# Designed miniproteins, single chains, continued (2), part 62

Each design is a single chain, and the fold is of that chain. pLDDT is the mean over its residues in the fold that is shown.

## One batch from the design tools (miniprotein)

Design m6269
Fold by ESMFold2-Fast:
Structure m6269 (fold): chain A 55 residues (1-55)
Amino acid sequence: MLSDEEFAEKLRKASLEEQAELLRERARYYRDVLGDDRTAATLEAMADWLLRQAA
């Protein structure tokens, strides 16, 4: 998994739809691998917010 700094740089170069997908992928990692449901929920909320802006 990317570091926070590497992830932030990848997000900066991505479209809004790509940013949302990257956030959802990272959320799945936090939930499924790390067991961090709170961080996963926050990342999913951010992805949903970005998709609403893109629409």
Scores: mean pLDDT 78

Design m6270
Fold by ESMFold2-Fast:
Structure m6270 (fold): chain A 72 residues (1-72)
Amino acid sequence: MEELAERAVELAREAARLLREAQETGSEELREEAERLAREAEELARKFAELGSEEERERLHREVTSAMLEAA
């Protein structure tokens, strides 16, 4: 189950990186891909929230936020 949280964090980090690159290059395709990855990360986080505890949900939220900030 920890794998869902880990994957959500990785997808969120990748989405943030692509969004930054899209901003630098002006690529609409990269922006669309970043949005798609962000949605996938959110869906994985929702599945984890349904299966995990309150503590695990809070931990995932903090890790996702931290990953997004690192890429910004």
Scores: mean pLDDT 74

Design m6271
Fold by ESMFold2-Fast:
Structure m6271 (fold): chain A 56 residues (1-56)
Amino acid sequence: MTEEERVNRVLKAVAEAGLRAPDGINLVEMARKALEETGGDVEAAAERVIEWLKAN
């Protein structure tokens, strides 16, 4: 799986959760950073992005 494919899967999980990035937030960069911090784990990265969006 490529980095682009992993990012797209994280973005899909966020959309399926009914969440949107606030204006001015780069959701693609958030997904990339979460994937780096989770060692490429799409599920864990999606959870991190979703929790951040819920808190902010």
Scores: mean pLDDT 79

Design m6272
Fold by ESMFold2-Fast:
Structure m6272 (fold): chain A 71 residues (1-71)
Amino acid sequence: SMEEIEAEIRAFLKLPPEQYRLGLLQLSFKLIEDTKKANKNMPESKKNEIIYQLNGELTQLVVRLKQEQEG
C-alpha cells in the first residue's frame, strides 16, 4: 500500500545518506518491476506511461518526506 511505501521511505531517511539512497534505489527498482509485471499484457506505450507516472509520484513523495524530516 502507499502507506507502507511511505513508512519504508521514512525509515530509510533516518539512515546515513549513502545507506538511504541505496534503500530508495532498491525500493524504486522493486516498485517498477512489480508495476511491469502487473501491466505485462498492456501495449508498451501504455506501460511506459504508467512507469513514467510512477517515477514522478515516487520522486514527489521522496521530496515531500525529506522536507518533513529536514524541517
Scores: mean pLDDT 79

Design m6273
Fold by ESMFold2-Fast:
Structure m6273 (fold): chain A 86 residues (1-86)
Amino acid sequence: MTVKLVVKGADEQALSLVQALADALRAAGANVTLTIDGDTVTLTIEGANEGQVLAVMGVATELGLRGYEVKTEVKGDTITFTLTKP
């Protein structure tokens, strides 16, 4: 499956968390695309396994606890976590 994490209005802490996640996943051999456009950070994993999905969910949960609004959408084989700073 494909897992996508989109953080809108990312501050330095959110950016650091997503970059650390991307680096760890790439080091483990995951097919990770990280795109930074202003304050929007998008992490995409193609062919994600269960552990990689759980890792993305963990970061989404942490950012949600930090005040980001969390939206989860499942479409076909793609799960997208969209986090927006209020």
Scores: mean pLDDT 85

Design m6274
Fold by ESMFold2-Fast:
Structure m6274 (fold): chain A 94 residues (1-94)
Amino acid sequence: SAEEDLARMRARLDELIAQGKSVDELIREFAREMARALESYANDKELADKVIDGFRALADEAYERLGLTPEEKARVDQIIDALRRRADALYDEA
């Protein structure tokens, strides 16, 4: 479920931060989980959008906690924007 995916990702983010993982590792893990969630909800745009919105909120929280640079924030924003465009395309194709 979308809520379970988001809760799992929040827990994973907290774990990676506690382990001192680099911002690059956090961004890669976040992108991987967002891509998996989108594939899981490819035929349900409402659920896909809900999960992407949840990842947006988690990313904003991480920006505050980690003190990300504008360039690092832009990288995450580009990934989220690309996934939103992909979700829109999948909805139009379905």
Scores: mean pLDDT 75

Design m6275
Fold by ESMFold2-Fast:
Structure m6275 (fold): chain A 61 residues (1-61)
Amino acid sequence: MEELIERGRRILQTELGLSDAEIERYTTDTQLISIAEGSKNMVPLSPAFRDALRARILAAG
């Protein structure tokens, strides 16, 4: 589980440029695991998820 959470964090850092603090605040462990599992199965990060996450961060800042 921990390795999947860390993988999900690295995907968001690499693809969206998010900090660890932003990921901790705006995502759940379940979402990070889902992103990591999707990556293993060659499923890209969904544009809808990316845009929703980005909007939440902007609304908070």
Scores: mean pLDDT 76

Design m6276
Fold by ESMFold2-Fast:
Structure m6276 (fold): chain A 57 residues (1-57)
Amino acid sequence: SEAALRAELAGLSLDELRARASALHRESAGPHEAAPVETLKKLALIGEVMGEKLEAE
């Protein structure tokens, strides 16, 4: 569920969030058959959580 994923991501450091975003971006850019919608949703959520952490500073 999205709520569970948000809770998990909120517990990660900025470095860990960047690493996950980088891994998903690399996966979506590769020559393979992946579902882009799920990847884009996760990337958007990671970006949102990172933005919230940066604003909290």
Scores: mean pLDDT 71

Design m6277
Fold by ESMFold2-Fast:
Structure m6277 (fold): chain A 67 residues (1-67)
Amino acid sequence: MAEEYLKKAREALKNGDYETAVKYFEKAIELDPNLAEAYRLLAAAYMNLGDFEKAQEYGKKAIELEK
């Protein structure tokens, strides 16, 4: 279930494990592509990883879903 992956991703993000957080957020989005929060947190995780190009991409998707 997408919520279980969100839970794992948030736990990884809290622990500073940005790479693991990205993996779980991507799985959550794969199961439920309308999770605006997951896109927002993915953008934050990618920003912390120095991949600002992906951070910008996911941030834009979050805005589109939130309006």
Scores: mean pLDDT 82

Design m6278
Fold by ESMFold2-Fast:
Structure m6278 (fold): chain A 70 residues (1-70)
Amino acid sequence: SLEEEMEKLREELISRARQAGIDAAKGVGGQELMDLIDEAEKLDPFLASEVAAEAGRAYIEARKQMEAAA
């Protein structure tokens, strides 16, 4: 169904966003994060907000861990 397809897509985008946030914190894959947000925005502005929030949380957490290890 469309609902099941959208749920699967949302889960995939959020998972990719988390990884992209971590990668961006390490100075790799910043473009992937921008591309993910753009893809989500074209589907649903609310989904784009969720993707951005998840990536941002992952980024901040990864940066804090890197600073603590420095």
Scores: mean pLDDT 80

Design m6279
Fold by ESMFold2-Fast:
Structure m6279 (fold): chain A 90 residues (1-90)
Amino acid sequence: MSAEELYRRALELLEEARRTGDPGLVREAARLALQAAGDLYLQGRTEEALRLLEDAIRRLEELAEDPALAEAARESVAGLRAVKADLEAA
């Protein structure tokens, strides 16, 4: 699966999480976003990897406003921010 396909699937899961209130879908979406960003980084597409992480963080912060998703969304944001910082330092 390409980075683009991985992130498309992540966005689909975030939209499903918004509809269902399932925090497991938030965690799976964050995992797919990390895989997509890692794949882009390994291809030398660092700017695209960073933009993907920024987009995912923004979307997860919006989901953190839902009490059912808030914990999973905040944990996911923390994880994505840590990886983004590592990529910016590399």
Scores: mean pLDDT 88

Design m6280
Fold by ESMFold2-Fast:
Structure m6280 (fold): chain A 55 residues (1-55)
Amino acid sequence: EEEEKLKLAYERLKEVAREEGEEAYEELEKLEERVKEYLELARKNKAPGRLSEPL
């Protein structure tokens, strides 16, 4: 759920940045960094063990 909220917020900010222009672009970059860090943290908390491909 948290991940879903984050994705939604990020997408919305992207749209706003597009409309606002360059000024919003800087804000977007800052948010992108935070989103990336948050996603990485969430991934680490979730056991990384997917069996999508057979080795």
Scores: mean pLDDT 64

Design m6281
Fold by ESMFold2-Fast:
Structure m6281 (fold): chain A 81 residues (1-81)
Amino acid sequence: MSLEEMTERAVELALRAVEYARKAEEALAAGDLEKAKEYAKKAQEAIAELGRLVAETEREHGEEAAREVVRAVEEAVREAL
């Protein structure tokens, strides 16, 4: 996968994790424990996939490329908040 594709995928996964975490908090506030658990699990799965993608980026494109991906993720998450 290209570095650009990896960066786009990482940002997508990070934003997905943020969205699911927010939905989990909303469900918990509404007293819907089942929905809160479902969204929390989806957020955790997205975070795990993001971690694997960052590790793969480091292996395929090197440590500096992995740092750029992490920076793009941090910027996207900051904008989403």
Scores: mean pLDDT 86

Design m6282
Fold by ESMFold2-Fast:
Structure m6282 (fold): chain A 80 residues (1-80)
Amino acid sequence: MKLTPEEIKKLGEKFINLAKKLRELAQSRGDEEGVKRAEELIKKIKTAVEKNDQEGLFKVAEELLRLADELLPGETITVK
């Protein structure tokens, strides 16, 4: 099923928020590679949203979930 441009934008915003949380968590753990991966995912999400690329957005979402599985053992984000 095709998503509308508005639905793609909303999903992209949710994924960007998750990627930002993962970046903060990786930074708190001293995981420089995790920080870079999260930043690259934010860029990919923005590009997919701008191009209305549903397939690209879902591919980035899969990478984001893998990073989340590695970094989020259910803990609260540490305050900055």
Scores: mean pLDDT 77

Design m6283
Fold by ESMFold2-Fast:
Structure m6283 (fold): chain A 115 residues (1-115)
Amino acid sequence: MTVQQLLELARQYFELAREYAERLGEVLGRAVGEEVGREFLERILELLDKMENSKTYEEAKEYGKRAIEEIDRAVELVVEKGSDEEAGQATLLAGAAKSYLSDALTYLKQAQDLQ
């Protein structure tokens, strides 16, 4: 696999992570409040953009850690304030988003290791 192909795969997994983070923000908005959901979405999208635009794997990994912390905090709020159904949805969406971030970081590391 070429560096270009690995970076393209990383971008695809970042896009999937964004989609699932956006859906998590919608659940958070319904369960806790629209303002809380919007503020979460603004923070997570900024962190994902910083990860994607990182010059090194190590920099991307640090932003990824912060993104995971934001995702976990969103789930905690939905579990505390939402219904059991909303808590289940938030947990599933967060799991998918974190999985896709892990895949993106894996491809970024592989791309860096080839340079």
Scores: mean pLDDT 89

Design m6284
Fold by ESMFold2-Fast:
Structure m6284 (fold): chain A 69 residues (1-69)
Amino acid sequence: SASDVPALIEALKDADPAVRAAAARALGEIRSPEHRDEAVAALQEVLQTETDPAVERALLAAILRLSRA
């Protein structure tokens, strides 16, 4: 939900790659236009420093999904 967006953005910085991937997927599913730009910006910023290929794929998929809505 939209109320979870700040918590999900913080989870993108988690030490566990599985947590980062899950947070990216959850952000990709938000329907609130008010949080969409914030979510996209956070996903793009994290993508610049991400080294885990599975998390990179989750970040890219989330950005693409948010761009289609």
Scores: mean pLDDT 80

Design m6285
Fold by ESMFold2-Fast:
Structure m6285 (fold): chain A 89 residues (1-89)
Amino acid sequence: MIKELEEKVKKDPDDAKAWLELAKAYLFEGDYELAIEYAEKAIEKSKDLALIAEAYLLLGHAYKAMGDEKKAEEYREKARKYALELLKK
């Protein structure tokens, strides 16, 4: 639930996975602005290529839902690059 995730990031603001889960929750609720904000926090707090790729994919979905096709494509390209980097390992 969103409240549990909000409590988690308050206790550990560096928990990138909790920020990404909040971003997903707000994307599902249709709050695209909060989804973008929390996905950006997840990217800022993480060095995990898989998490960063997922956060960029979420940013692409949020911007597409808001009608910003150019930003949606830019973030999908970033997600693709991080995902391809994982496949090389």
Scores: mean pLDDT 84

Design m6286
Fold by ESMFold2-Fast:
Structure m6286 (fold): chain A 64 residues (1-64)
Amino acid sequence: MVDEGEVTVSLGLMIHSIAKKYNIPLSDSQIERLREAAAVARALGDEETAALLEETIERSKKLQ
């Protein structure tokens, strides 16, 4: 069975990877998903992934 938290974090990492590869600014809905993914990662004890997702949000705000 797939944990919903794992799915949320995986989607956040996918958005991060695509945004970084193509240097695309994120939409508000994508930023909201990244915030949720970062919160879930931190709740799971994965501080590195949470920090990475938060950095992606801050980078995207500069591009908007």
Scores: mean pLDDT 74

Design m6287
Fold by ESMFold2-Fast:
Structure m6287 (fold): chain A 74 residues (1-74)
Amino acid sequence: DEEKAVKYLEEGHRALENGDRDKAAEYFKKSAEYALKAGNITLAYASAVMLRALGDFETAEEIEKKIKELKEKK
């Protein structure tokens, strides 16, 4: 659900404002999961960028791989 992706992206940013980087990463991962399910590449990419900023390069790369798969889907 795209709505859930947006909500988790907002919660991730709120967690960062509160200094909770671990919770922020959790929310950005959830946002990416729902964005990918909705086929929303822009929201999935936004979450990947935030995860890279938090040092979670492995998860960001996995999300980027899934974005490429969605772009190439027939």
Scores: mean pLDDT 82

Design m6288
Fold by ESMFold2-Fast:
Structure m6288 (fold): chain A 58 residues (1-58)
Amino acid sequence: GPEAEKAAEEADRAAARAVATGSASPEQAQNMGLEAKRAAEEGDAEKAREYAERAKSL
């Protein structure tokens, strides 16, 4: 749903920022993005938001 998709986009954006600042590797960012996307495909907005929060803390 839209909320889960938005959370996955936030996770992807936060992970990309972490890579740009040197806080995370490209592999960590890719794995985080894939997990968030998987949660969004399953319609699990809560899980997608959890990945967004973890990506922001990188």
Scores: mean pLDDT 79

Design m6289
Fold by ESMFold2-Fast:
Structure m6289 (fold): chain A 71 residues (1-71)
Amino acid sequence: MEYTLFFDKPVDVEKIQAYLKEKGYEDAKVEKISDTEVRVTIPGKRLSPEEILELGKVTGAKLLGYSARPA
């Protein structure tokens, strides 16, 4: 799955990547698209809405929304 996360302010992508590794998503790829947009690619996995909200909390920014597509 590929997720594009939209935040209200600039976020630290390293915090997102560390959180995903801690949760066992070792193959997760985190890419900075812009200061407020982050792409997260997890091969063969799907995050729950709760896990996506926790990603927002980890950054310290407000998650405004996200999109998801197959990857």
Scores: mean pLDDT 79

Design m6290
Fold by ESMFold2-Fast:
Structure m6290 (fold): chain A 78 residues (1-78)
Amino acid sequence: KEEEKKKIELIKKAIEIYKEILTAEKKNIPVPKEILEELKNNPEIKKIVEILKKIHEGKTDDEYYEEILKLKEIIEKE
């Protein structure tokens, strides 16, 4: 269904944005303005990024990616 594809695309985009945020933090540099602008322009993506941050909190990177893969699977099946 179209709704499922839209959710998957938003989640993929949010994962990429969050990955760039994590990369900037790891390198101890400011988050790129392009990423901040995308979050401002796309409230849906911003909401998903906040969810990803909560999922990642208190978890290893491997545990975080496992949770994200499960989320994508569930959405794809619906």
Scores: mean pLDDT 74

Design m6291
Fold by ESMFold2-Fast:
Structure m6291 (fold): chain A 113 residues (1-113)
Amino acid sequence: SPATLEERKKKFIEELKKLAEELKEYETTKKLIEIIENIDDDEELEKLFEALLTGQRAGYEATVVAGKSNVEAAKAAKAATLEKMKELGLPEELIEALGELYDAIIKALEEKE
């Protein structure tokens, strides 16, 4: 059976909490988690997950298909996710919070080498 929207939301929040520990970036992830926890509209959640899938595909194409670095993949994922969120009319606060998380990921990848 496909995962429910509530199960997908819970899993994404758990992944964000894990990412906060790995990046040592608690403020950005806490803000994003709070926004996501307050989404009660199934259509808004579906749009968020569609945007995230669009970003994941862009990152995969950058690394696996084009042979680009993890930094370039993260930049491609950010650009694709935020553009899709804007096209779908998702709230500016959610777009900004997710953009800040991508910036933290990009910075962490750049500092690794």
Scores: mean pLDDT 86

Design m6293
Fold by ESMFold2-Fast:
Structure m6293 (fold): chain A 90 residues (1-90)
Amino acid sequence: SEEDIKEGLYFLEAFRAAGNNDADKVKELIEKAEKEGLDPRVVDTGVFAAARFYERAGDKEGALKAYNILIEFSKDPEAIKEAKERVEKL
């Protein structure tokens, strides 16, 4: 659907923004997703995917920065909790 395509694009943009440590862009994407009536958790998922990519690459600093973006800007308490638990294990 058009909604599924938009969600996929928000995920990809969030992944790229988090990969570039662009916290302002992640915040913007969450706000835009909410305004369009989309689930802003698709943005959280993109940021989380970037953090996990850094972890697998052994880049603990990159992972920490991406998880901190989630902790600061996510509106999902579960996403924030998971990001905090991941940071403790870095």
Scores: mean pLDDT 86

Design m6294
Fold by ESMFold2-Fast:
Structure m6294 (fold): chain A 73 residues (1-73)
Amino acid sequence: SMSEIRKLELEASKRLLSVMADTLDEAYKRSIEKLGKGDREEFLKAYDELLPQQKEKVAEIKKELEEKLKKAK
């Protein structure tokens, strides 16, 4: 069986991957909405605009993991 600590690490890893996927999906959506077609420069601009939000969500996941790890020991 997986240890409680390992389960928490796995859950956090899955959430981090989800945040990255959501950021890429939103950047792609914004690039299409702006030009009616895919565009690399608009995608990159949208991605850069979403980076602060991504960093905030990552920080939240890290904080939650730290609190859960304190309770698991």
Scores: mean pLDDT 80

Design m6295
Fold by ESMFold2-Fast:
Structure m6295 (fold): chain A 59 residues (1-59)
Amino acid sequence: EEEREKVAREIAEKLNEIGDRIDELIKEAKEKAGDASGEEVFEIFLELLRKDKEEELEK
């Protein structure tokens, strides 16, 4: 079904875009955490994600 494939492609494209953004935030969290535990990396990641969402709402 061509319409389903088109929708699936659009979903995949948006998922890739979201994935790229998440990867950027993870890298930033790792750099900020330094030698900290994975739990601290995750906490910093959540903080960065929260700020990213706030910035999105400002636009």
Scores: mean pLDDT 73

Design m6296
Fold by ESMFold2-Fast:
Structure m6296 (fold): chain A 68 residues (1-68)
Amino acid sequence: DPEAAVKAYLAQIAADPTNAEAWLNLGRAYEALGKLDEAVFYYSKALLLDPDNEEAKRLLEEVRKKLA
């Protein structure tokens, strides 16, 4: 359930805003909901926290292609 996932990852970020995985997973949940602009934002946040994360780079590129 992407909506339940959003709530869970928002709680994780509230507890630890440096958890890059939680930001990445929040982006995935928003993408599953069709909220691509929000997905871009959260994937970008994950990359700011972990710039070498190849999965975050790939997911960000893919969602941007859907918006173009």
Scores: mean pLDDT 84

Design m6297
Fold by ESMFold2-Fast:
Structure m6297 (fold): chain A 92 residues (1-92)
Amino acid sequence: DVEEAREFAEKAVEEARKAAEKAVEEAKKSKTKEEQEKILEELMKKTGEIAKELQKKAAESSPEAQKILAEAIQEIMAIAAEAAAEIYEIKK
């Protein structure tokens, strides 16, 4: 059902945004570049896992639901990229 895909996508994007916001705040509080690199690696792993779950759901979904889930994957990747850029900026 398209509604189920939309709810799944919305929750996944929200989870990714929360992970990104937390990573950026932790990076701002970090004292070393090594700590910032670990924060970035954990964020990329977390968002990658969320995207993989969306891909699994898409494989079992209708074409319309697949489109919704694919758009959510793109949004999550954009969120991760923006957060990564912010973390790199924090260290110079």
Scores: mean pLDDT 84

Design m6298
Fold by ESMFold2-Fast:
Structure m6298 (fold): chain A 62 residues (1-62)
Amino acid sequence: DAELARLEAEFQAAREAGDVARLQRLVDEFSKLAREAEEKGDLETAQRARQLAAEGLELIAK
């Protein structure tokens, strides 16, 4: 999924920069993507997006 790949690249950059505000926005975007993918039956994209949202929340909690 092109959108998932784009968001993953942004997530990696935000993580390396320690940009908490961007990580928070990416968590919201991954959560939205996961819902949309699940509605379309793309369970692989939904699962990956949910995993990345959870990882982002963990990073923010530090």
Scores: mean pLDDT 83

Design m6299
Fold by ESMFold2-Fast:
Structure m6299 (fold): chain A 66 residues (1-66)
Amino acid sequence: MLEEQAEKHRKLAEEEEKRAEEFRKLAEEKKDDGVKYSSYLMAYLSSEVGKEVHERLARELEEKLR
């Protein structure tokens, strides 16, 4: 069911947004540790991309239901 798949992608986007916020905070806390800062910044960027991908998939599935 496309509606269930769209909802699943919306939930995954919300999870990625939560992860991005956590990694953003960790990056700020570890600004003086170049290795940890870079690792958390990369994790943050990865989570932001994941959010955008899942939001896009949810929109495409929702459009097919109209």
Scores: mean pLDDT 82

Design m6300
Fold by ESMFold2-Fast:
Structure m6300 (fold): chain A 62 residues (1-62)
Amino acid sequence: SALAVQFLVKYGGLSEEDARKVVELVEAGQEEEARRILMERGGLSEEQADGAVEGVKLLSKL
């Protein structure tokens, strides 16, 4: 989870607090809500937000 948070801060331009919220949503299976936060707070496109969610899923398994 720490790697996933740092990935979202560096890649998604999110604050650490928003990155932690996104990681928690992805881990809870709330991927649609996680994508919305990435787009609204990170300024990511829909395609970039989908990629970020997949990145979080991979990093959360490490």
Scores: mean pLDDT 81

Design m6301
Fold by ESMFold2-Fast:
Structure m6301 (fold): chain A 86 residues (1-86)
Amino acid sequence: GVDEAIAHVKEALKALEKADLPPEYRQRVIEHLQRAIEALKAGDVEAALRHLTEAMRVLLESGKAPPELIEHVLRARDAVSRALDA
């Protein structure tokens, strides 16, 4: 559900703090993850999914994202997708 998705996004933000990402990619990922949380709190599940998808794209583009960080974003997207199908 939405609370589960928010929890996974928060874990992604924590993993991001420990990740060795270039500052430009770090800031872009933070922005998308924060906007995803805002969208989830507003009940805009579709906007949340878009922001999580963009965060994933930025992480993959960086080539520096640790697997744990990618896993948290994937789990957040999965939780959001289940909320859309409910």
Scores: mean pLDDT 85

Design m6302
Fold by ESMFold2-Fast:
Structure m6302 (fold): chain A 102 residues (1-102)
Amino acid sequence: DFDEEALKKDLETFIKSYKLSPELQKAVREALEAGVTIGQLALLYLSIKNKEDEEKVEEVLEEEARRQAIGEVGPDDKEGQERLFEQRMEALRKLKELLENL
């Protein structure tokens, strides 16, 4: 479950900032539904345009995804943390591949 109004507002803000195509808008929406933040999407987009920052951005995205998972399921639910982390990282990887193939 997610807040559809908040998701729509976040998506509109991202589209306005980066002028995304309809295919990219769909991929961004799917990433937000997986729990990826607008900040993480912006960092991913910037890393694709600035390749020298790619490795550093990937490390930041992984750190944020792990922190988010711990915050959602708590420090003792290691299986829940791994599941949420992988869901978000998979969404980010798929979006990155789509952005790189434009």
Scores: mean pLDDT 73

Design m6303
Fold by ESMFold2-Fast:
Structure m6303 (fold): chain A 82 residues (1-82)
Amino acid sequence: SSLFERIRELAKKLPEEIKELVLEVADSAKNAYENKDVELLKKIIESAIKTLKELAEESGDEEVKQAVEEIIKLFKELAEEA
């Protein structure tokens, strides 16, 4: 889906630690999405959103916070689409 491509594009703008987490979450979410496992998909996304918010706050970087907020919005759209 185009949403996964957009998430991976935005992840490239992030510090390595946060980027790797976003890419791992995107891969896990894609696997759940392709397997039609809506319950697992929602669980992965909800857990990821909590962790990503915390990491963005810890970064103290406004550009990182903005990129993470956009990624979170895309993950929420993915969960709504499923």
Scores: mean pLDDT 84

Design m6304
Fold by ESMFold2-Fast:
Structure m6304 (fold): chain A 67 residues (1-67)
Amino acid sequence: SAARERARALLEEALRLLREGRADEAVTLIQKAKPLVPEHQADAAIAAIRAGDRTTALAGLADLLES
């Protein structure tokens, strides 16, 4: 679906930004993806980024992309 493709594009870009250390920009893209993905998983990824838990944030974004 168009929503699934849009969510994937936003999450893939968020993952790249997070790997580059651009955490605030990554959060912005996950926020844009929230209506298109499970909200609790998106919120968990944002919380991990804000807490500085890079490992949990990267794993959460990768899991969303594989779902």
Scores: mean pLDDT 83

Design m6305
Fold by ESMFold2-Fast:
Structure m6305 (fold): chain A 90 residues (1-90)
Amino acid sequence: SMEERELLLRAIGLILRAIGLEIDLDLAARRGDREEVRRILEEAERLIEEAEELIEEARELGDEETLELAERALERAREVLERARALLEE
């Protein structure tokens, strides 16, 4: 259905955003750019919230494919958040 397609695209979009944040964080860390690390931390927090919302929606609909992808996005976003926090403690 169109609804299932939209949920899948949202989940894929969250994964791509998480990958983008991973790349941005590696670049910011190499440059010692603490302002960019703070921006990435805030973006990772937003991505976690969006992934958690999509997980709840996917569970209510029984959409296993969207659920699996959204959980992967959540895991990646949490890793970015932890790495960004660690960099800001230095």
Scores: mean pLDDT 90

